Designed miniproteins, single chains, continued (4). Designs and how they scored, part 50

Each design is a single chain, and the fold is of that chain. pLDDT is the mean over its residues in the fold that is shown.

## One batch from the design tools (miniprotein)

Design m13720
Fold by ESMFold2-Fast:
Structure m13720 (fold): chain A 64 residues (1-64)
Amino acid sequence: MSRREKYQRIIQEQVNQLIDDGASDEQLDRFQQEASRLYQESLRNGTPISEFEERLRKLRDEVL
């Protein structure tokens, strides 16, 4: 699996967790917008998968 595919899977896992936790459409939209920005930045910078996952988990907690 490529780095791009790993990032996308992590984003989808966090989106699914937000849905399971009862996140509103507005919370999901905010998360997706910020996750997309982080995804593009991380692709450019070669961010480690573990760091990307940690940053997305923090983002999820901030949105909830």
Scores: mean pLDDT 84

Design m13721
Fold by ESMFold2-Fast:
Structure m13721 (fold): chain A 71 residues (1-71)
Amino acid sequence: ALDAAEAAAGKALDAATEDFQRVAKEAEELKNAAEDEVKGNQIARDLSEEAGRAVADTLAASKAAMAAAVK
């Protein structure tokens, strides 16, 4: 009877561990997807602010290149 109780306890522990690991994986995947969106949005904000400064320089360089091409 003791050996049967040990086998039953082992099966219950394995089932609980497998269920926990599956739920943890699903939660981690959902969290990573949300974090990727937030990180991408933050990078886009930072790049947008830097691009705003660089666009003025790029526009000036483009105008100079067009003037040189027409000459």
Scores: mean pLDDT 71

Design m13722
Fold by ESMFold2-Fast:
Structure m13722 (fold): chain A 93 residues (1-93)
Amino acid sequence: SALSTSYQGMADVFETRYKELEKEAKRLIDQAKQSTPSQSKVLQQQAKKLQEQADILRGMYETYRAIAENPELAEVLRKKREELLRQRKLSQE
């Protein structure tokens, strides 16, 4: 369906981006292994930040991939988001 194709396209974008970040994080980790202890610490911190960003984008990829295969899941996710927003609003009152 057109809807499934659209979600597939979004998934592909997230997949490309998280894979790029994972490759960059790996390069920094490999560089850290050949660096001084002080330099290694900085490179490992940079790699960790990139890996955390990659993990978020991978989660988005997996979510949109699942929706592309089962478009009805999009409505379930929308309802769950609305419920979480309602709970957050109640906790602020």
Scores: mean pLDDT 80

Design m13723
Fold by ESMFold2-Fast:
Formats: sequence, structure tokens, C-alpha cells
Structure m13723 (fold): chain A 88 residues (1-88)
Amino acid sequence: GLSDEELRRRLVMAGASVTVWLMYLYVLKRNNERLTQQQIDRIQQVIRDAQEVAALAQKQLTDPWALQQVAATQGDIRQLQEMLQELS
């Protein structure tokens, strides 16, 4: 299993990855551009990896910061999934 310290680092990196892709999709939407299949596949992998990290963090970490970060990451994942469906 992962240490709490490693899991907190992974949770931050997962959240950052989701946020970067979400920002990129907002730019594509403003440009009236659609995603390629390769981009869709990459974003789906980012979503899956972030969901796994958030689920592990929710089960293992009990500190208020981690609970807030899990909630924020799960919210960003939902927004990314919605944008992915719109631009697919």
C-alpha cells in the first residue's frame, strides 16, 4: 500500500492533471474545436487514474485537507467528464 505522504502527493498531482485537461477543453470549446479519438482516450485514462487516487485517499486519509482535496478533485472529474462528452 501507499504511505499517507505518497498518497497526498499523488492526490495533488491527480487534481492538477484533471485541472490542466479541463482548462484545455475550455479553450477547445471557445475555438469551436472537437477532440480527436486519441485525445479522448488520453483524457479517459486521466479520469480513471484520478478516480482511483481519490478513492484510495478517501478510504485511507482522514485529515480535513485531504477530505477537501478529494471533494475538489471529484468535482473537477465530473466537470471534465461532462466537457469530454460535449466535445467528443
Scores: mean pLDDT 91

Design m13724
Fold by ESMFold2-Fast:
Structure m13724 (fold): chain A 95 residues (1-95)
Amino acid sequence: SNADKLEEVLNRLATIAADAAMKAKDPEFTEQVLALIRELQRAVGAGDYAAALAVAQRLVALLEKQAERLNDPALKELVAQGKALIAQAEALLAA
């Protein structure tokens, strides 16, 4: 179903964000990312995909801000992947 595909896309985004947080060596950034991942997982578990997408957008924006601050090419690539997953989630939610 589109819901199953949307959950897969959102779970992939959470995995990318968790990887970025663990590698960042920035405790404040790590805690903010993990808090948003928990909020995302709660929305997905509730079947509230519109709320889940909004949290996912906030999560990618946080990663992008960190990537620009650090000028980290690896983190910029994770942001690009996150944006592609957001686009997929938006298309699945609109269908």
Scores: mean pLDDT 87

Design m13725
Fold by ESMFold2-Fast:
Structure m13725 (fold): chain A 107 residues (1-107)
Amino acid sequence: SMEELKKQEENNKKQAEESFKAGEEHFALAEALLNYLLKNVDSLSEEEGQELVAEAEYHLDSAVGNYENAAKLASPEEAKKYKAARDEAAARGAKLIAEARAAIAAK
């Protein structure tokens, strides 16, 4: 059972790292979509802008979920890092979504 516990800890660490990477990739996609929207808002229809926000929200939710999963699987020290990434992504994402929605509403 001690060897099985060590193998489970190693597998959990690997899964945490994979979830963290997936979270970073999803957050980068959310930021890219929202930054594209903000840069091109005058050229986009209201419907196109709303679709970009919806896609960015999906990627932001996926990023937060992946960071939470990484934190659950990680050691206490690594879990702090993943929780910080989750909180930062949620805060930055919420701000960008609010800015994007305001820009669309101003059309």
Scores: mean pLDDT 91

Design m13726
Fold by ESMFold2-Fast:
Structure m13726 (fold): chain A 85 residues (1-85)
Amino acid sequence: SEEEKLIDEINKKLVEMAKVLRDYKAGKITKEEAEERLVQLAEEIMKIASKNPDVKKLAKKELDIFADYAEKNYGLDMSKVKEIA
């Protein structure tokens, strides 16, 4: 379905967000670069999700969970990601 295609594309972006956390922890990127890239990915996810109201609700929940995880485990400022969600 079109909904399943949107979910698949969002999941690919969520995998990219997880890679940003790994690259930051490995010292490959700065805190500021990680925060900026995560904001960009969150905006991309919400743009995809805006095409379907149920997918949008799912994406908002997933971004909120991710933001809490990133704050708690990596000390990243996720205020902008939470605002986008």
Scores: mean pLDDT 89

Design m13727
Fold by ESMFold2-Fast:
Structure m13727 (fold): chain A 86 residues (1-86)
Amino acid sequence: MSEEKVEEARKLIEKAQELIDKAMDPNLSPEERKKYVEEAINLAKEAQKLLDEAEGISPEEKRRLAVQVTAIYIDAIGILLELELE
């Protein structure tokens, strides 16, 4: 069901956001921060795939979740750029 795919995508987005939050901790090593960011990117990618496969959801609902996925990518890129400057 499309509802099940949307709920799974939402859970992946939530977990990815938690990992991004952990990656922002300045007390973590650059290696640990990079690991959390890479895991968050993988979860966001899977969530996007589920949203693309979901049928019968409104365009508004799909857009809202896609915005959350995009926000995760933006935060992830920001953290990776900061780590590369070290």
Scores: mean pLDDT 83

Design m13728
Fold by ESMFold2-Fast:
Structure m13728 (fold): chain A 71 residues (1-71)
Amino acid sequence: SMEERRRRVQRLVSESVDKIEEAVKNNDEKAYKDTLEETRKRLRELGLSDDVVESVVRSLETIYQREKEKL
């Protein structure tokens, strides 16, 4: 269902945010980039359009930049 897909997307995004925050904490740019690639792949597998996938990834990039600037 659309509701089940939305919950799966929300969970994936939350897990991706946690991984990005950990990557910033560890100064691990590779882990950050791997997380973006994995998230793109997983969102596409969930049937999201490219526009929505890139919107989510852009939000994750913004979170990474914000957290990195606080260090």
Scores: mean pLDDT 87

Design m13729
Fold by ESMFold2-Fast:
Structure m13729 (fold): chain A 66 residues (1-66)
Amino acid sequence: MAQIQQIEAELAALEKQKAELEKRFARETDPTRKAALGIDIAAVSFQIEQLKKQLAALKAELARLS
């Protein structure tokens, strides 16, 4: 349960980071810099996906114990 709360807090932080990168992406007019921001957004999105998989696995374990 404490681990679930920690992962949810980490997800919230990464979602905030992704939102900031998306704001920069929306304001960027240089296609090369915009492409670089797109790569950064993809990297953060990958981290979010991995944490969501971990969260789902922990919730599944708790469901087995219930």
Scores: mean pLDDT 83

Design m13730
Fold by ESMFold2-Fast:
Structure m13730 (fold): chain A 60 residues (1-60)
Amino acid sequence: SSSLKLKEAAQALYDAGIISLGLKNKLESGNISQSDLDATTKQWLAFAMEMTVESFNQLF
């Protein structure tokens, strides 16, 4: 599911030092708004989930 892939992507980006623990927790809980994510973070999450940024934006 997309929610499982999002949790896995959030964990991977946190382990790589790309995102904060707070952002990782928000992504894993699903309690996140588009304003919590800059363009660069969206690109990394989309890449980790093997999808386009356009498809990623449709999750929110």
Scores: mean pLDDT 82

Design m13731
Fold by ESMFold2-Fast:
Structure m13731 (fold): chain A 88 residues (1-88)
Amino acid sequence: MEEIKEATKKVEEIKGKEAGKSFETTLTRLDELSRDPSRSPEQRAIAERGRKKSIEYAKKGDVTKAAVVSTSTFIEIIGLEIDEELGL
């Protein structure tokens, strides 16, 4: 939570308040997914990895890479969820 707030502040400074709110919402959802016992261990691991990497980029001032990482992580989780539900 604290790390998400620090990363959000950096995004707000570079891209503005609305971008910061969107980023915080996205990272909070990844944090929730990483701790959701109804999700597979692989989905949780992907969510945690993506969250940490996105925060790292944001703290370094690379807010574009931070946004790309968080978005790509959601797409990866959705793809894996479909594969797991279909037995692929």
Scores: mean pLDDT 81

Design m13732
Fold by ESMFold2-Fast:
Structure m13732 (fold): chain A 72 residues (1-72)
Amino acid sequence: ELSFPDADVVRAALAQGASGEDLLAVLAGLREGLRTQLAAGRLAEAEAAAGLAAIDDGEAEVRRALAERAAA
């Protein structure tokens, strides 16, 4: 089962010193897995859309935090 980290989970991981690049790689893998499950008919389109939206929000949070660290 795919677990989607939301923006709060991503923010907490970054605050604890997790690599933003590693988090982006994890999110990319989750996105690919979600598309694969949708193509296999194992997920409803609505569930896939919700999961992709959560991944997009998490990715935006990683990119925002990386930009803040670069500016500091």
Scores: mean pLDDT 75

Design m13733
Fold by ESMFold2-Fast:
Structure m13733 (fold): chain A 74 residues (1-74)
Amino acid sequence: IEIDTANTVDEALEKVKEAAKKEQAHISEANVLSLEDLKKTYPEISDDLEDGTYLVAVLEKGEKKKTLIFKITE
């Protein structure tokens, strides 16, 4: 899974909206998670991730789901 960065939760949400437009998908979920909760949900994520706040969003298009993850830097 690829992790992008955003300065704020609001910036991350705007990036999610732009991705949804590009993919022609709808946002089904958007959650703010700690690193510990993120690793429990997505164990395939790199062990080298920094402690902090992450925004996880799920885009749905028909039967397809895409997960977007952003590290919040502020």
Scores: mean pLDDT 78

Design m13734
Fold by ESMFold2-Fast:
Structure m13734 (fold): chain A 83 residues (1-83)
Amino acid sequence: MSEKEKLIEKAKEYMAKAAELAREAARALAAGRRREAARLLREAAEYAREATRYLGEAGLPQDVVDRLLADVEATEALARELE
């Protein structure tokens, strides 16, 4: 694999983990566990931020990277609201 392909694969791994944690957060919210949901969303945002960093290093356009970072910040804001 090229260096760019390796970075994209790492991004996919971190994105998959972020999605898993976000799904767990949704289940916690449905169960009324707002603080647990907040923690899971914070962890999901951390994985999504790392995925975005790998995508930036892989040479994705800055506008795409900026949009993904905005999504991460929105997830972090939701986590703060749930606490």
Scores: mean pLDDT 87

Design m13735
Fold by ESMFold2-Fast:
Structure m13735 (fold): chain A 78 residues (1-78)
Amino acid sequence: PLRYRFTIETDRPLTEEELKALEEAILSVPGVLKAHIESDGKTVTVGVVADSEEAARKAAETLLSFPGVKKVTLEPVE
């Protein structure tokens, strides 16, 4: 499987409920196998394990459509 780090920039700190909903949204994307979420103020970091680059791209698109999300940067982790 492929490993990615998603860096999410938000316009405000997300609530615990919003972070949980965001994690559920990522895990609902076909081909996403694992997601680990960490938040620090207006920055959210998500470690994602996907079965394909297409699945990772769809996860990034899903994150970008989330309320409060301004930018998503996707980086392969070897």
Scores: mean pLDDT 81

Design m13736
Fold by ESMFold2-Fast:
Structure m13736 (fold): chain A 69 residues (1-69)
Amino acid sequence: MSAREVLEEMRRRAEERGSLSAEEVLEYAEQVAKENEGAAIALRIAAKESPESVSAEQALNAADFGLSE
């Protein structure tokens, strides 16, 4: 799966549930790291800042940033 596809899947899950766990965000970051390290870094930062729960808005902003590269 391409980095873009992984980020779009994360975006859909975040919109559907309203939030993602930090662990899920870190899993998506690892999946995109090889193709888009910038997006992976953004996702890891979001997980660090919100270890209890990453809001849909935070996850979507990180995904959109990665997709814009």
Scores: mean pLDDT 76

Design m13737
Fold by ESMFold2-Fast:
Structure m13737 (fold): chain A 72 residues (1-72)
Amino acid sequence: KEEIEEKAKRAEEIGREALASPDPRLQRLGTMALSAAKSTKSFLKDEQYGERWAKANAELAEAAAEAARRLL
């Protein structure tokens, strides 16, 4: 749970940094990272199977953020 939250938070920070860039590639990756991070937080509120979807979205957010970081 805490690990998933930390991944989402880190991806959100990197995503915001990427969106501040004038590079359209970074803007697309930043949008993807922020969207996935937001979905992760939303799914963590679902007690029945939210953790499963939160984990998948956190991994997507992390991947998008890592791709953006390599271009920064």
Scores: mean pLDDT 78

Design m13738
Fold by ESMFold2-Fast:
Structure m13738 (fold): chain A 74 residues (1-74)
Amino acid sequence: MAVSFRDLVLEGANALGTGGVLSPEQARAVLSEVLGPGTAEAVVRAAERVARDRGREGYLSAEEVAQGASTLFG
């Protein structure tokens, strides 16, 4: 089944009331439910690298998670 990483992050952020962003721990928890813990950890670490390259840290947007996944699986 194709899953949109962007949609998963947005749904998780909406459920937690975080305004469309998640901490790395929150993103890992949301993604682990669908992808399993190993794949979720890899995607979160890639998203953190994307965020750092943009001069950001501490939380992840849906776009950063999607780009992180693309870096690993594109």
Scores: mean pLDDT 73

Design m13739
Fold by ESMFold2-Fast:
Structure m13739 (fold): chain A 60 residues (1-60)
Amino acid sequence: MREKALEYYEKGKWEEALKVANPVEQAALRATQEQGGGVEFLKRALAVAERGLALSAEQR
């Protein structure tokens, strides 16, 4: 799923990226856009967001 959102973002298809992204990925996409970070920033944001949510869900 992440790779599809990344691919659409890289191609400038923002709306498509949001449609294939889950809420966590959407938050990462928005953060990347606000920072102007591009694809590498988005990869880091996605990894951090996914790890945070997975850890929180597993611990609860």
Scores: mean pLDDT 66

Design m13740
Fold by ESMFold2-Fast:
Structure m13740 (fold): chain A 68 residues (1-68)
Amino acid sequence: SAVEELIRKYAEENGLPEEVVEKALRGFKVLSEGAKDLKPLLEYALSEAVEWYLTNGSGSLKVTIKLE
């Protein structure tokens, strides 16, 4: 899907593992149920997944990702 391709591209460009891709996709699916504007929800899910990875789940860093 286009969403998975965008997440994978971001992960590859930033040296992130498959677990970040899987976590972002799972988060996006939950958040996007019934939503009309998907881009902010995708950015949120990706930011949460990257923050989880970088902090080992501690949430000590705030990560904000914006896509074109």
Scores: mean pLDDT 77

Design m13741
Fold by ESMFold2-Fast:
Structure m13741 (fold): chain A 104 residues (1-104)
Amino acid sequence: SAAQRQRAEALLAETRARLAAARSVEELRAVLDWAVEALREMMQAGADPLLVAQLGGQIAGDLGRAAIRLGQEKGLPQSTIAEMAREISNALDDVLDYVQSFSS
C-alpha cells in the first residue's frame, strides 16, 4: 500500500540518519537491533513480504558499508569488521526466513 511504502521510506531514512550519527561499534549494533525490530513490526502489521525483503536488503547494505567505514576510521582489526558483517548478515537472514514463512 501507499502507507506501507511511506513507512518503508521513513524507516530507511531514519536508519541512514542513525548510521550517519553512529560513532562506535555498540552504536552500530543498536541501529541494527532497532532496524530488525522495525522490520518485524512492519511484517506483523501485514506489510508486503517483498517490500520488507527489499527494505531489509537496503538496510543490510547500508549497515555493512557503515561497519566498514567505521572500522577503517577507528583502525579496528579486520576480524572485528568481519564479525560485524556476519552479525548483520545473520540478523537479515533471520528476518528473510521469517518473511519467507509468510510467502509459502
Scores: mean pLDDT 79

Design m13742
Fold by ESMFold2-Fast:
Structure m13742 (fold): chain A 83 residues (1-83)
Amino acid sequence: SAEARQRERKEKMEEAKREALELHKENGQPLTQSEKDIYLQLVDELLPPEEEWMKEKIRELIDKGLSGEAIFKFIMLAKKLIG
């Protein structure tokens, strides 16, 4: 069902977030303001408007200043979940 699919996607997004946070903890340097602007644009370009909840979660990590590597990995995992 659509509800079961949404639950699975939500669980995988939480796992992806944990992975991004771990990556940042290991060797993460925070994004500069210019880099944050680039990643915010990439989120809107790579993810469809129907997945606003996923975009919001990624934007939260960008705002918190996670490393570019961690943010990029999280975006790519989110995109993979959408298909």
Scores: mean pLDDT 78

Design m13743
Fold by ESMFold2-Fast:
Structure m13743 (fold): chain A 68 residues (1-68)
Amino acid sequence: METVEVHLTLTADSDPEEAVRAGRDLIEAGRAAGKEVKLTVTIVSDGDPAAQAAGQRAAEELRKAEAE
């Protein structure tokens, strides 16, 4: 089975909802093409705990979408 790699980077300036939507669209497109999707999410919070927490929540939602 061919694998499609999806890479998403979340920063303090990122919109978590937009990132989740874009990630879900890419996962769905890969699956529709009959491919196995591998998701990699990188969180860059610049030391801001609130930004890191938001990024972690978005990464969790994206991993749930990958498992669906």
Scores: mean pLDDT 74

Design m13744
Fold by ESMFold2-Fast:
Order: C-alpha cells, then structure tokens, then sequence
Structure m13744 (fold): chain A 83 residues (1-83)
C-alpha cells in the first residue's frame, strides 16, 4: 500500500499539473510554464516508480497524472513553437 507521505506527494504533483493547465488557459505559454510541467511529470514518474506494484489504484492514478502532464506539455510546446 502507498505510504501517507507518498500519497501526499502524489496529490501535490497532481495539483501542480492542474495549476499549470489553468495557467496555460489563462496566460498562454512561456519557458517557465514548460519547465514547471516537466518538473511535475518527473515527480509523478518518481512517485509511480516508488508505488508498490500491488497498489493498482495508486499506480493507475499516478500513470493518469503522467499522461495528463505529457499531453499538456505537448500542446504547450506546440503553442510556444508557433508563436
């Protein structure tokens, strides 16, 4: 089972992706936002690596977070490259 500490880190990393998505919608894209998204993805991948294989729900949540972050990064990069 995922530790309380690791669960807290997962929630915080998911919140960072959500905050970055809101910043993208409201303010557009700059390099600082790209760096923030990349850092959140890295943290989520580290959390996934530390999550016990038996905790399928927590692993699925962390994988969803990584996927959402990577999708946001892809759209944000396209926005920056076109402008």
Amino acid sequence: SMTRELRRELVLAEAEVTIAQMAYILNGVNQKLLDKIQDAIRRLEEILAQTPASDTAARDEARLGVRRGKELLKFAKKYLEKK
Scores: mean pLDDT 85

Design m13745
Fold by ESMFold2-Fast:
Structure m13745 (fold): chain A 74 residues (1-74)
Amino acid sequence: SPEEESRRLWDELFERLKSVASPEKQKELDELHKRYLEAFDAGDVVRMQEVIAQVQELIDSDPEAARRFAELSE
């Protein structure tokens, strides 16, 4: 299903982001991942979009993590 595929892709994305993040940013990503899963289980599309935006902001705020993430996306 689209929902199951979306969940799997975001789980994979969070794991990849955590693999290249600093310990401090890994903690923030763990919290964002948890919030995404809570929103997904509740069917709260608005909350899911908010978490996605916060993940993007976190990546944009850390040039080193953004660079490493870009390398994984190649």
Scores: mean pLDDT 76

Design m13746
Fold by ESMFold2-Fast:
Structure m13746 (fold): chain A 100 residues (1-100)
Amino acid sequence: GPAPPVIRDLTATGSGNTVTVSGRVEAPGAERVEVVVGVTDAATGEVQASAVVEADEEGRFSATFTGLAPGTYTVTAWAQGTSPEGTSGSAPASATATAP
């Protein structure tokens, strides 16, 4: 299977009930890379939103979450690389954002 993906430069920013997440995945040998992004309330750990996005040809991904209550959120992302030989998953990466 492909080498395990590595998430780099994970950034989360909050603006008016919105959290925007971006990052880059290094996935040598993968033909397809999907990133699972979760947004949790930092105080409770309760999942507020999640998305699965595909990384582009440069490994970049982004997700936007709207309708969030004001607060601090922990964003967790993990990537899965797929090739004809098999599938491999990354370690999780995290970032913090505050929606004002």
Scores: mean pLDDT 81

Design m13747
Fold by ESMFold2-Fast:
Structure m13747 (fold): chain A 88 residues (1-88)
Amino acid sequence: MKINGRELIENRDKIISLKPKELILYQVDPDDIQSVVDIISEIKPDKIIVENYTVIVGQLEPLLESIGYELVSKEVVGDYTKAVFKRK
């Protein structure tokens, strides 16, 4: 499932009920980081791909690690980062 941070928050209950095995997150605003992580902790997808500004990915990384994800790959292109996380 490919979704931005705001769409994930607005459709929280529906997406939690679907329990997607893979989540591709793009365009997460700083104000939405904690809400996005809370929703991910309920879904527990096997794989998360984050495509966002490097500073936002840097903020998401320790939070995703705290809920049981490990960073398996990271690709930086300019100010943008694509990071792949897998559930431990």
Scores: mean pLDDT 85

Design m13748
Fold by ESMFold2-Fast:
Structure m13748 (fold): chain A 85 residues (1-85)
Amino acid sequence: SVEELERRARELIRRAEELLNDPNATSEELRRMSNELLVVLDQFDQLGLVTEEQKLAIGEALRLLPSDPRLSLERLVRVLEEILR
């Protein structure tokens, strides 16, 4: 259900924010978290709930993932928060 997907998305945002607030978070941990957010973002996209502008933002975050995993994760969290608004 959409409600269950939204609940899962909110929990992932909480976990991602916790990781982003950890100065010792590794690149591997940040990338793993981004991959979890990307799965949920894809599920929202399959439901037609992601705009073209948001898809472009997700694509830009994906391009940043190898070089700046922290900024990539921050951007993915922002897109997911906008979808939940």
Scores: mean pLDDT 90

Design m13749
Fold by ESMFold2-Fast:
Structure m13749 (fold): chain A 100 residues (1-100)
Amino acid sequence: KSDELLAEGERLLAAAEAALDAGDFETAFEHLMKVMGIADELDKLGDTEGAIKLLRRVVEGLDRIRARTTDPILEGMAALMVGVAKTLIKKLEAGVKPKL
């Protein structure tokens, strides 16, 4: 069920936030990449709204990594993945119809 994937996504987002607060940007990045995988699974199950919700939170986390990291490689990877996630959000939003 999509509820189980949403719960796992929220758990990984909480872990990413904790890693960010601890200054562990590499671990935060790893957790955010796992959330992107969960968003893909949600979209495949037809929960496009859930996928968009998780992807928006991934963008927020990646932007925090970019702002705070001193590692130019990690900053570059986070910048690339922000672009990927934003593109996915726009693509998914274009396919979402208003519910009657």
Scores: mean pLDDT 84

Design m13750
Fold by ESMFold2-Fast:
Structure m13750 (fold): chain A 100 residues (1-100)
Amino acid sequence: APPLTPEEQKQRILEALEKQKALVEEKLGDTELGKETIKLLDEAIEALKENTPEGLKRLEEILKKLQDLAGSAEFGSEEHAVLTLVSATVHEAVKFLKSL
C-alpha cells in the first residue's frame, strides 16, 4: 500500500482515539478511573489537533499519566487491558507529532 500522508495519519490516530474513548465509556463507564481516562483522552485529542510543540509536550505528559494508571491496575483486569490499549494509542499520537 502507498504510504499515508501526514494528514491521513493524523486522521487515523484521531479516529483511533475516539474509538478508545468509546471503549473506555463502555468498559469503565461512570467509574472514577473511567472518567479520568476519558478526560485524558479528550486532552490528548485536543493536543493532537493543535499540532504544536506545546501540544506534543502536553501529549507526552498525558501518556505518562495513562501509563501510571495502567501500571497501577491489577494485571489481567479489564482496567489493565483497556488502559494498556489506550496508552498504546496515545503513544502512536506522540510518535506521529515527533515525526513532523
Scores: mean pLDDT 85

Design m13751
Fold by ESMFold2-Fast:
Structure m13751 (fold): chain A 64 residues (1-64)
Amino acid sequence: SGPEIKELQEMLNELGFYTPVDGVYDEEFKEAVKLFQASYNLKVDGVFDKETKEALKKEVEKKK
């Protein structure tokens, strides 16, 4: 959903993985997800599975 995607896009930007915050799961967002996954030794598939979402939230929490 758009609101959920925007939240994930904002979290990626907080960690330095730039992506437009438009609520769209486009190629630019997918590229940012893949860069995050590669940086944190996760499966690099551009999909926000449970493991990727948990890792993202944990890293954002460390910055706040």
Scores: mean pLDDT 81

Design m13752
Fold by ESMFold2-Fast:
Structure m13752 (fold): chain A 82 residues (1-82)
Amino acid sequence: VKTAEELEAELIFNVNNAVSNPNNPGPLSVARNIYRTNRDKFTKEQLASLADFFEGKANENPNSPFASSFRADAAELKAEAG
């Protein structure tokens, strides 16, 4: 069974892969699936931290085709964090 820390590391890896490979939507889909299917494994603080991470990636990569997607992921995670 993967820990929250292992899931977070895998999510971060996939988001960084999405930034590096703008023509491949696969990594971002994997990252979304990780937080969506494992919400019960993350604390509200961890969800808020992940939201900040996605927002940061959108701000660092404003010309990425995934920038608006990263902001949507941040908003979803922030809403779940409360």
Scores: mean pLDDT 86

Design m13753
Fold by ESMFold2-Fast:
Structure m13753 (fold): chain A 106 residues (1-106)
Amino acid sequence: MVTPEELEKAREIGKEYGRKGAEEANKAYQSGDFDKAVEAVRKAVDEAIRKMRELGLTEESALIAGIVAAQEIMRNTPPELARVAGELAGELFAKLRERGYRVEID
């Protein structure tokens, strides 16, 4: 089960990796490399999830960190990249629901 401390850590890690991912994605997008920009988005989400797992935290909190990273990218990238991040967030929400976790993380 996700504890309040794990949720706080998921938000912290998700925001950190999401901000870095948005910066890398925007830089690639501005240079005209859309494929590289999309890779930066996916990499940031995956690295947030991986970091949570490396810390020995629950799979649910790892998925929440990925969602937070994707949401941070959505707020800080153009609509084309925000769509990719939104699709990744949707996939992670589906995985959380399959695991029986109800997600209310506005």
Scores: mean pLDDT 86

Design m13754
Fold by ESMFold2-Fast:
Structure m13754 (fold): chain A 59 residues (1-59)
Amino acid sequence: MELTEEQRKKQIELAKSNKKIKSDETGKEVDIAVVDPEDPNKVLDAESYVRRLRERAAA
């Protein structure tokens, strides 16, 4: 996964940001957003991120 470092940097910046971020999965504004590990340009709320990880781990 060549994008791992870029994804990590983006995720850290989102975590440090104190502004609401719109989730690309649900469209809701959330205080904390996480970069989708499969798509570095997509941000998820915490619940969508956990669901994403579970789906991939189970598959």
Scores: mean pLDDT 64

